# Designed miniproteins, single chains, continued (3), part 98

Each design is a single chain, and the fold is of that chain. pLDDT is the mean over its residues in the fold that is shown.

## One batch from the design tools (miniprotein)

Design m11624
Fold by ESMFold2-Fast:
Structure m11624 (fold): chain A 67 residues (1-67)
Amino acid sequence: VEELIAQLSDPDPAVRLEAALELGRIGDPAAIEPLERVARDPSAAPEVRLAADIAIGLIRIKEAIGM
């Protein structure tokens, strides 16, 4: 999880996209704050910001329903 969080700051947008989606799949709430920074970064590619928003949603749902 820590390495994926670090990859959210990678200069390659493809790496950022993959990291955001993988963090959503894992569902660790520790990723929420880093993903929120990416989702609210206007300099990030739109597809990366959308991936971060989707990932946050998945983590929140998993956290809320205890899965």
Scores: mean pLDDT 77

Design m11625
Fold by ESMFold2-Fast:
Structure m11625 (fold): chain A 68 residues (1-68)
Amino acid sequence: SSEMEEIMAEAEKIVREAEENNAPKSVLDELKRLLIELLTAAENGDLETAKRYLEQIKKLYEEAKKKL
């Protein structure tokens, strides 16, 4: 579905943006871990789990930006 594609695209965009903005390694490692979990949920068709990981990715990146 378009919703799952949008979730995956948004998560990948956030991780790329964090890398381009030189986020701390600990933040990048956790974002990449969450992205793997999101992609695994997507492969299993688990939309609700994928959405939950996207929200965790968003929250982690917003918190990281406040400390930069």
Scores: mean pLDDT 87

Design m11626
Fold by ESMFold2-Fast:
Structure m11626 (fold): chain A 70 residues (1-70)
Amino acid sequence: PEPVLTERQRESERRGLELTRAINEAIEGKEEGKKKLKEMGFTDEEIEKLQNSKSGPELGEVIDRAIARL
């Protein structure tokens, strides 16, 4: 059968892309990215940790921990 994405699945994919974009913007020091992350429930401390990690497994751990808290 044809793999049809439900509206909920499409929304989840859009949120994933928005989260990735906000993280990248925050790492670049853009206020818009930081604001979006705060709206998603990230704290200033978590955003700072993301900026310090920038890439690699440490970045993934910070993201996973924050998502689990949401």
Scores: mean pLDDT 69

Design m11627
Fold by ESMFold2-Fast:
Structure m11627 (fold): chain A 79 residues (1-79)
Amino acid sequence: ARERALELAREGERLALEALEAARAGDAEKARELAERAVEALLRAAEALSEEDPELAALVREAAERMREMVERAIEAGE
C-alpha cells in the first residue's frame, strides 16, 4: 500500500506541475484536464493509505482540493 501510494502521489505531483505550466501558457482547457487527472491520482493515493493511515489519507484529500484551487488561480492570473 505504501509503495503504491507513493507512486500515485508522484504521478499526481507531476500532473499538477504540468497543469500549472499549461495555466501559465494560457491553455485553460489543458490545465483543467491535467488538474483533474492530478486530483484522481491523489485521491487514489489517499484510498491506498486509508486503512494504514486514515489521518494522512484525509490530508492528501485536502491537498488535492487545494491543488485544484491553485490551478484555477493560475489560470485567472494568466489571463
Scores: mean pLDDT 81

Design m11628
Fold by ESMFold2-Fast:
Structure m11628 (fold): chain A 64 residues (1-64)
Amino acid sequence: SELKELSEKLEEALLAGDVEAARRYLAQLAKTAGIELPVPIEELRTAAEVFEAAARLAQQINAS
């Protein structure tokens, strides 16, 4: 599924420390899931911040 592919790409970007790529995949994942992120994507400056936002998004997807 598109969600699975985006999740895999997001994980790869985070492991590589590529924050810009991680932000792009997180934004696409949120839009595909129809879920709004808790903070604007441009405010996520570190891999840890992107990871936290992704974890919150995953909780919302799993609750659906």
Scores: mean pLDDT 80

Design m11629
Fold by ESMFold2-Fast:
Structure m11629 (fold): chain A 86 residues (1-86)
Amino acid sequence: GQEVAEQLAALAEAIEEAARRVPNEEARKKALEVAELLRKAAEALAAGDWEKAREYLEKAQKLLEEFKKKDPEGFKEFLAALREVL
């Protein structure tokens, strides 16, 4: 549980770092929203709240899907930046 929470927190940090490298402000904003949801999921998981962690992860997944659908170019820029920090 704790190790997975740490991994999710690390992923959230990587996404924040990637977001800072995205020149498009709207795409950067969406990437930061995803990072926040992953941090909340990590915090819930660390607290033993599996239901809340799942809810945040589902929200993050849905937000990523909407981001990809509504701003495919910004999403590609975000993925390229994320690849550079991973």
Scores: mean pLDDT 84

Design m11630
Fold by ESMFold2-Fast:
Structure m11630 (fold): chain A 103 residues (1-103)
Amino acid sequence: SRLQELLERAKELLERFKKIAEELGDAAAVRLAENALAVLDAAMREQTREAVLNAVHQLEGVLARLKEMYKKEKDEKKKEEIEKIIKELEELIRELERIAAEM
């Protein structure tokens, strides 16, 4: 289903975020990613409006953290990696919110 494809895409983005957080030694961001992944796994299993909206809320928290990491990052290559995840995550959140509104 379209919902399942988007949730699987969200999981891929969260794994990429977690990898960057680990490379930066940001233990708090790693924990945020792990918590978001758990909520996303619940949304994939349940596929209810409430579970999807809970996942969106977690993704918004990850997005906020990525934006702060982007501001502090001095390495251009890492900054580009973070920016790509931000753009993909913003689009994904909008799409998930649209689908949740139709559930």
Scores: mean pLDDT 89

Design m11631
Fold by ESMFold2-Fast:
Structure m11631 (fold): chain A 65 residues (1-65)
Amino acid sequence: DEEAKKKVKELGEKAEKGTLEEMKKYAAEGAKIAEESKDPKLREELAEIIKEAMGKGLEREAEER
């Protein structure tokens, strides 16, 4: 469970720094980890991390364009 949260956070960091394609790939992988979580609270936390990372990545890409 802690491992899942750490991995999703790392994927989120890579997503917000990567290209749009990498962002989609890492976000999808993180979402899959969240779906496999048995703890509803952890699942919600993982989904929130993914959404926040995607938001930051999109904002960064908008600034770069």
Scores: mean pLDDT 73

Design m11632
Fold by ESMFold2-Fast:
Structure m11632 (fold): chain A 60 residues (1-60)
Amino acid sequence: MDREIARALAEMLAALGDNLYKQGKKEEAISVYEEALRLAREAGDDETAKWIEERLKKVK
């Protein structure tokens, strides 16, 4: 996968996770954040990965 595309997808999924959490869908939000984290790590984007990890810490 192109690293730029993987990064963009990770950011989009993290935003979806934020939206799900605001709706009270905690389990769905966690699942989406975990997928976003996986993509950020695949892209080698440590900054985005750390940001998503902080989001997961907040919702767990």
Scores: mean pLDDT 80

Design m11633
Fold by ESMFold2-Fast:
Structure m11633 (fold): chain A 66 residues (1-66)
Amino acid sequence: SSSQRRAEEERKKLQEEIDKLVDEMVRLERQMRENASNADLVAELEKQIAELKEEIKRLLEKLKEG
């Protein structure tokens, strides 16, 4: 029971973290579109979006394995 509750709490925490990272990614994608003429900013935002996608993938894999 206690181990199952801890697993449920960890899954909820993982889902909340995924949701937060997805919201951040959407925000950065919007910022990139709004600043499409700024090549340096676009490059930095693309890098941040790529890093967020990799982190989301890792958390989704953890969620699937639990």
Scores: mean pLDDT 83

Design m11634
Fold by ESMFold2-Fast:
Structure m11634 (fold): chain A 109 residues (1-109)
Amino acid sequence: EGLELLKKKKYEDAIKEFEKEIAKDPNNAEAWFNLGQAYFKAKEYEKAIEYYDKAIAIKPSAEFYNNRGQAYFEAKEYEKAIADYEKAIALAPDYEEAKENLEKAKEAK
């Protein structure tokens, strides 16, 4: 529990720094994506999805779709995870991580 609280504080500190970057440039898709990743590491999957949505709306990318798919998978939203992994593969056909994640999501249904 103590170690988990220390890890959570590190993610909360990272979140504050990314929020400062977004305040300077709200069209920085990478900053929104980094904020989503920080919430994902904190196991705040709904918040991670919200911020990945912002990144994708600004600049769609295979990596952003793959990471949102992972957040949907952890939230047990397997059909949404599958759709995002398929989108990542459509944008980057050789994206091996997205292909592996797609198979895991199909098996979890």
Scores: mean pLDDT 86

Design m11635
Fold by ESMFold2-Fast:
Structure m11635 (fold): chain A 60 residues (1-60)
Amino acid sequence: SDTFTVEMPSEEKAKELAERVKKEYPNVKVRAEGKKIILESDDDVTKMIGLVLRLIGEGL
C-alpha cells in the first residue's frame, strides 16, 4: 500500500482535488486535512500522481 500526500494552496483547492479524485479513481482512499490531500492506493499510485499533476496543470 502506497500513501501519497499533496499540499494545495488552499482548503477549497484541496476539497476540489479530493472530489475529482473520488470521481476518476473511486478505488483510491482520499481524505483532506486542511490544505493537504492524502491518497492511499495499493496498485496505481503512479496514476494518482499523474492525475494530480494534470488537475494542477489544468487549473486546480
Scores: mean pLDDT 75

Design m11636
Fold by ESMFold2-Fast:
Structure m11636 (fold): chain A 91 residues (1-91)
Amino acid sequence: SMEEEAKELEKRAQELLKKDPNSPEAADTYIRLGEVYLELGEYEKAIEAFKKAIDLDPKNRKAYGLLFEAYNRLGKRDEALKVIEEARKLN
């Protein structure tokens, strides 16, 4: 069920980007996709989804917080700290 949701969200995000490369809906869709991957324990895929969301909306503080969480779940402490450093520079 959640794996099916993840596949549909990935497809939706790709379709949204084909129609509008700056789609705010695509950024939100990648955040949701990453959240589903976190629930599934697929932390590397969650990281990829949150990075896509940040690429689309670099000011989205929620995406940085979720990316930090995903890196911590993998034990990648140095990468998690770099995410916080990057988020602190948004202002």
Scores: mean pLDDT 87

Design m11637
Fold by ESMFold2-Fast:
Structure m11637 (fold): chain A 80 residues (1-80)
Amino acid sequence: SLVEKAREALEKGDPEKAADYAIEALKQDPTNREAAVLFARALAELGKLKAASYFAQLSTVTDPEEAKKLLDKAIEEYKK
């Protein structure tokens, strides 16, 4: 699974690859808590504070459309 690939990437010391796999999982299901935790860990290891701040707001959002908008903002900041 994408979540397992993200975990493996973190274990191997590749937080960028972990973030990419976690993003793919979150695009399929924005409510996937496991993928969200892995993305947050990857952002922290990369020092992407702006992306991490947008992503932290996802934990307070239950609406899938709002979650997707916030995820898109976090991804945009991560890719900068």
Scores: mean pLDDT 78

Design m11639
Fold by ESMFold2-Fast:
Structure m11639 (fold): chain A 71 residues (1-71)
Amino acid sequence: SFKEEVEKLTKEAKEKLEKAKSKEEIEKVVDEFEEKLGKLIEEKKADTEELRFVSDKYAEILKLAAKKIKE
């Protein structure tokens, strides 16, 4: 399902953020996550509920990235 694919992408992004060693690597992980989400949204023609779910997961990844950059 769309939700399962978003969850999979979110998990992969979190794992990559944990391994990232530089601000550049962190930014690359976020950029890759955004690109993959955008493609999934376009391919599946996500509805408003699905877009809200994506927004929540995207915010979660951005918060983790910001925290790691500040460390």
Scores: mean pLDDT 84

Design m11640
Fold by ESMFold2-Fast:
Structure m11640 (fold): chain A 112 residues (1-112)
Amino acid sequence: SAEVARLREEGEAKLALGKYEEAIKLYEKAIELDPDDAEAWRNLGLAYLLAGKYEEAIEAFEKAIELDPDDAEAWGLLGLAYRAAGKEEKAREYAEKGLALDPYNIWAMGAL
């Protein structure tokens, strides 16, 4: 919907400004309106990851992948969330799945 798209755009703007808690609230509202929006779940996961909320990030990225298993970015971000949580074996497994879908996505994330 147009409202969900606006909430995502505002959330992305908050992420760019480092306002992670505000971004989380905007993406949570987007998901309340459309719980099957894989992009909103991926963006919520990214906001949690940047906020240092690694377990919440993992749950959000797993939901994004459940809804859209071909989202290479979501697989790569799930790998980063597991790495940040200290789970190196799972981090590698999920990063390799992302690379199989889109090798360039993981290279961009690997620069962090």
Scores: mean pLDDT 85

Design m11641
Fold by ESMFold2-Fast:
Structure m11641 (fold): chain A 70 residues (1-70)
Amino acid sequence: MPTPEELLERLRELAEKAREAVEAGDLETARRLLLEMARLVGELQRLYPEDRDLHDEAGRLLQEVLDLYT
């Protein structure tokens, strides 16, 4: 089972790559990474439903990328 720290580390890595893809104009890669981030957020919410700090940080990372993409 992945730990909260492992899930956040993976999410941060995906967010960084997605941001780079948006900045480079690679919207197809950015869209794919954003979908992967959304799935990972869903997974961490299912595995750790009561970890509010984890949910807040994950939501913040996803929102930062969404704001760049939209």
Scores: mean pLDDT 83

Design m11642
Fold by ESMFold2-Fast:
Structure m11642 (fold): chain A 64 residues (1-64)
Amino acid sequence: TFDLVNELARAIAAGDKEKLRELATQLEKIVKENPDDKVALWALARAAEFLGDEETAKKYREKM
């Protein structure tokens, strides 16, 4: 989880939306298996915010 979060932070800093979508897909699989993974939920919320999907970002923040 933390390795994916670090990759996500780098993708956000670089403005790499393609990499960000790829990492978000991997984090969604983690959350599906571990719904209480607050780190993964936080990372998904940030990814959604950066991609302009405010409703998805809010949904993940509310699960934290």
Scores: mean pLDDT 79

Design m11643
Fold by ESMFold2-Fast:
Structure m11643 (fold): chain A 57 residues (1-57)
Amino acid sequence: SAAEKEALGEELERRGVRAYLERDLAAFRQVLDEAVAKGLLSEEQAAAGLAAFEREL
């Protein structure tokens, strides 16, 4: 279903972000900063995303 594909896409992006963070924290922060600058994420949402990854560890 469309909802199932969307959920899978979100999960794969989340796992990709996790792998990126493990390899290069500076590059991950740059991606978040650009997303905030482009209005794709709020600064609060970017911070929450980082905290969620830390909780998953």
Scores: mean pLDDT 69

Design m11644
Fold by ESMFold2-Fast:
Parts: sequence; C-alpha cells; structure tokens
Structure m11644 (fold): chain A 81 residues (1-81)
Amino acid sequence: SELTEEARRLVLRAGDALNAGDYEEALRLAERALELAREAGDLRSVAAALRVQAEAYRGLGDEKKAEEARRLAEEYARLAA
C-alpha cells in the first residue's frame, strides 16, 4: 500500500539521520513512520521505527525511553516473524 511504502521510506530517512547524528530529526521521522506503519498494519515497519526511536533516545542520553522503545521494537519484530 502507499502507506506501507511511505512508512518504509521514512524509516530509511530516519536511519540516515541517525547515521548523521541528527537524533531529533531521526525521532521526528521515526514518529511519522510509526504512525503510518500502525495505520497500514505493517508490523515490520512498526518494529523498525521503534528501533530507530530507541537508538535516537540513546544518542540523546535518554536511557529509559531508549530501553522502552527497544523492548517494544523486539515485541513487534517477534509478532512480524
């Protein structure tokens, strides 16, 4: 679906922002990707967006939010398997 393709593109862009050290931009893109992925029912993209959020929070020093996002990402990845 168009929503699935847009979510996947946003996850890739969020990953690029992480690699550049732009953690706030990575969070913004990942949040949008998560919204679209949930609407599309794309559990793989939900897990991917949550993984980006975890890494971005880690980069910002927010260990609690990073851990929570990582746990959710693992849960959704298992559901998508």
Scores: mean pLDDT 90

Design m11645
Fold by ESMFold2-Fast:
Structure m11645 (fold): chain A 60 residues (1-60)
Amino acid sequence: APLEPLSREEVEALLEEADRLAEEGDLHKAMLVLIALAILAGASGNEEALAEAKKRLDEL
């Protein structure tokens, strides 16, 4: 578990990794990355990151 909430740069990196995995056809790994981001964002109160993760999950 992280010692502090994810930074904006870390959130963007995870979203880009999920997008890359989806583009490679690894939808299962992309989904897991987005679910993990949603859980971490929800736990830290990062509403914007949570909304973006949910949006990308709906687009898969």
Scores: mean pLDDT 80

Design m11646
Fold by ESMFold2-Fast:
Structure m11646 (fold): chain A 52 residues (1-52)
Amino acid sequence: SIEMEITKLKFLKLSLLTEAELLEKQGKYEEAEKARKQADQIDQQIKQLEQQ
């Protein structure tokens, strides 16, 4: 279902943001930015699904 898909994507987004924070704390700033960019892409997908 769409609701289940949205929930899974929200979990993935949270995981990516958590990974980005950990990478930043390790001084891996470029890798952290890539993870945040991926989280932004997931966020866009969530918003598209929530509009139907």
Scores: mean pLDDT 87

Design m11647
Fold by ESMFold2-Fast:
Structure m11647 (fold): chain A 86 residues (1-86)
Amino acid sequence: MKEERRRIAEWLIEQAEKLGLSPETLEKVRKLAEEFANADTLEEAQRKLKEIGDVLMEAAKTPEERQKAARILTAASLELVGAFLE
């Protein structure tokens, strides 16, 4: 479901913007989110989500920011898995 992946990607970008990340880091997240939305397989989408996660965790400077990043990634992972379960 490309439409579902696009929705998750848009939500991820919105959450990243709310974290107050630098413009450079936001550009990296946007690029990876676009690749995630255009993924042809669940495995490719999961790989891109992991890459987004790595970027968000690397950008986090405090334990609170790391917890926020982890919650965003967990929510996105659950939505992605849910979209392919039936």
Scores: mean pLDDT 79

Design m11648
Fold by ESMFold2-Fast:
Structure m11648 (fold): chain A 120 residues (1-120)
Amino acid sequence: ATDEEEAEAGHLAGKALEAYKKGNYKEAIKLAEKAIELAKDGDPKTLGLAQAALAGAYAKLGNYKKAIEYAEKAIATGDPRVQALAYKALAEAYEKMGNMEKAKKYKEKAEELESKVPLP
């Protein structure tokens, strides 16, 4: 990826998370998919943010298979803030699937990561 493509990927990943937080899940998916395509050979943190936003949006829309797949990819990028978002998506997906034990486990992992990351 070029520096311009990497900057655009970061901007789109941020917009995807904003759309997700506002409940605009279909828009979050479109923005995150564009960010992933631009970030695929670039910064793992930007890729992970886009994957976490995509996972969250899919969990809200009931596509639990894609939510789990993208959340696991986001966790693999290794950034604790990205991992916290991805664990929240896993918790929601498993809760909606009726797996309350896994939902609780991933919710606790997300909360632990959030408590250890200093807020700016």
Scores: mean pLDDT 84

Design m11649
Fold by ESMFold2-Fast:
Structure m11649 (fold): chain A 70 residues (1-70)
Amino acid sequence: MEHAEKGIEKVKEGDIEGAIRYVTEAASELSRKGKGKEATELALKAVTAANKGDKEKAIEYLKKLKELGE
């Protein structure tokens, strides 16, 4: 899950816009693999946490997106 990994990197850097872009790409990729419902729920949680400045929760949900793609 390259997009989820890049999303984690962007959250750590404080690049919330970049993080949201990679979260969206990861969710789209997982939707193409038939995991769209779980991916959308995790992506929404990750974006919400990132927008609140909760880096720990944003990274947690991005890690779950990565694991879902494995």
Scores: mean pLDDT 81

Design m11650
Fold by ESMFold2-Fast:
Structure m11650 (fold): chain A 93 residues (1-93)
Amino acid sequence: SRVLDVVRQVRGILDQSMTSSVDQMKSNLGRAGYLVHQAIQLTTDPRVREVLRQVSRLVIQASRYLDQGNIDQARQVIQQARRTVDRAIDFLR
């Protein structure tokens, strides 16, 4: 489905962020947030929508940690966002 394809793109971006420079991590989080928002607008499943809203919140939190210079906390939150995206993928299979 189109929602599944977009959510898989989000997973890929978050995976790249784990090994990226801080500047690339910030850029990747912006792209991930945009795609998560698109997926929320496309889904009709309230369970998927709720999980994607959690991903959106985690992406915002990770960006906030990067703005504070808390790189290790940002990476932990990105890892949590990645696990949360996997839950959305499981609902869409």
Scores: mean pLDDT 89

Design m11651
Fold by ESMFold2-Fast:
Structure m11651 (fold): chain A 58 residues (1-58)
Amino acid sequence: MEVYRAVSIVDARSPDDLALQPGERVEVLEEVDEEHWRVRSLSTGLEGLVPKSALEPV
């Protein structure tokens, strides 16, 4: 399982986006494009798109 952490607050700007708090851990499900990953939050269980630049590997 690839686990990443949010480096900053991530706002959901569209219905497909996932909002994250700084330090929130996510599982990478799919690389959607060069800049966006579909992830699942390990704290909430919610899924959505996030910019990969907002994430760092743990």
Scores: mean pLDDT 81

Design m11652
Fold by ESMFold2-Fast:
Structure m11652 (fold): chain A 68 residues (1-68)
Amino acid sequence: MEAALQAQAAAEAAALKAAVDAPRPSPETIRRHAEGLLALAEQGVATPEQAAMARAALEFLDMVDASR
């Protein structure tokens, strides 16, 4: 079970990076993957780097929302 959750965390991290690096980043897609990765981090299956990536993405979205 741990290996499957670790693979899911890695997949969410890769999807989050791809969503952020996209030519037209979708805030909805970024938030979805960031929240999924953060939930896995709260379960203790994501690495500190993956957890930091999720938090950074959510903070980025909050800054975009605040700049209205």
Scores: mean pLDDT 79

Design m11653
Fold by ESMFold2-Fast:
Structure m11653 (fold): chain A 60 residues (1-60)
Amino acid sequence: SDEIKELQEQLEAGKKKIKELEKKYNDPSLSEEEKEYYQELIEIYKEKVKLLEEKIKKLK
């Protein structure tokens, strides 16, 4: 179904975003404030991924 495919695409996009943010977090030129910002974004996207996985699971 289109809805399930859309959710799967969002899930994969979220996982890719986490990887990109983790790469940025490894930049040694980042300030402490910038590192905290990226860490917080990573946590937000991880929670979004968990919610998407739960939603997909409920759709069977």
Scores: mean pLDDT 84

Design m11654
Fold by ESMFold2-Fast:
Structure m11654 (fold): chain A 78 residues (1-78)
Amino acid sequence: DQQARQAQILKDANNKLLEEGVRAATKQYGPEEVAKLLELGAKDKLKGVEIRSKMMALGFRLSLEDQLKREKEQALAS
């Protein structure tokens, strides 16, 4: 079933973006602040959705910045 495969790919991609966002936030703000944020999200379902969305957005932004840098370097090499 192609729909099941696409759903799995999207789920894996979303999990990867969240993981990258958590890693970036930990590096920028420190592990204690990130742990407090994740604990708050675990206790409050609405806050959990907001926190996950913000972390995923951070992960996506960093991925875009890396992609743009690579494209610019390739253009300079051409």
Scores: mean pLDDT 72

Design m11655
Fold by ESMFold2-Fast:
Structure m11655 (fold): chain A 68 residues (1-68)
Amino acid sequence: SKVTIIVESLEDITIISTGKIKLILPDGTVIEADGELRTKLSDLLNGKLFIDGEEVDINSLEDNVIVK
């Protein structure tokens, strides 16, 4: 699946995926979304991101990051 991260601010990032998105926050909260998920940058950096059930290394997505 393809993943793109749009960074508008530290408090507003958008994760876009062709697969199912699952984000596990540092406090253990689980967020699931299809196609698009809005969250904070700190939640992404300190949490765990899964696409179609596979963990994604955020460092591997640097070419798919758009800063606005």
Scores: mean pLDDT 79

Design m11656
Fold by ESMFold2-Fast:
Structure m11656 (fold): chain A 94 residues (1-94)
Amino acid sequence: EEDKKQALEREISEANEHVRKADEFYEKAKKSKDPEEQKRYANLAVGHYAAAAMEYKEAASLADPETGEKYRQKAKDLIDKANKFKKEVDERLK
């Protein structure tokens, strides 16, 4: 289905961009010694991981069953990491 393939490609592209941004902000959060910067970058990283996970979930619904399972697993892993990191950030920073 062409429409589904185009939607799938868009979701994957957007998910990959969010992962790249999340990884960059995660690195900045870890390297920053300023508490305000660390909070800001950590929150940006969590937000982008969550966005990427949502895009991968949409991609999974549009993909063939085999490919869809791979994207569902990626989404689950990203959501789990984002939720754990958000909890740690919120708890440490209060």
Scores: mean pLDDT 81

Design m11657
Fold by ESMFold2-Fast:
Structure m11657 (fold): chain A 56 residues (1-56)
Amino acid sequence: SALEERIREVGREADRLGDQEALRLVLLAMQALENGDPERAEEYLARAEERIRALR
């Protein structure tokens, strides 16, 4: 899905930056999606994206 692809992309960026909090948020987004909660997954993903943006 598009959301799963976005989670993977943001996860790669978080890993590249070495930011543990962004990685934690990405893992939470993935877990939420696996649990059938795409709204919660998008919330965690948005927080990870915001954190990565602030680091630049």
Scores: mean pLDDT 86

Design m11659
Fold by ESMFold2-Fast:
Structure m11659 (fold): chain A 87 residues (1-87)
Amino acid sequence: MIRKFSEEEIEKMKELLKKGLEEAQRYADDAVARGLDPSTAASLLTAFYLEMVAAGLESESIEDFEKRMEQTLADFRARLDAAVAAA
């Protein structure tokens, strides 16, 4: 089910999404710099994008979306750190 948001809420979601995507790219770039295979980093980043789409569709408010985004970023960083440790 696609949630109905106000135009102001949509703009805030776009700003939060852009910031979240920039942070995720920074985490991926750092992991690659630490020795992670670029293909593995790309796969994990793709999974993160799909999780962000799910968060957007499932969120009931801007606050809920921000909380889900923060959790998804934390989970993504943890998966990158685990992959680096395994490399």
Scores: mean pLDDT 79

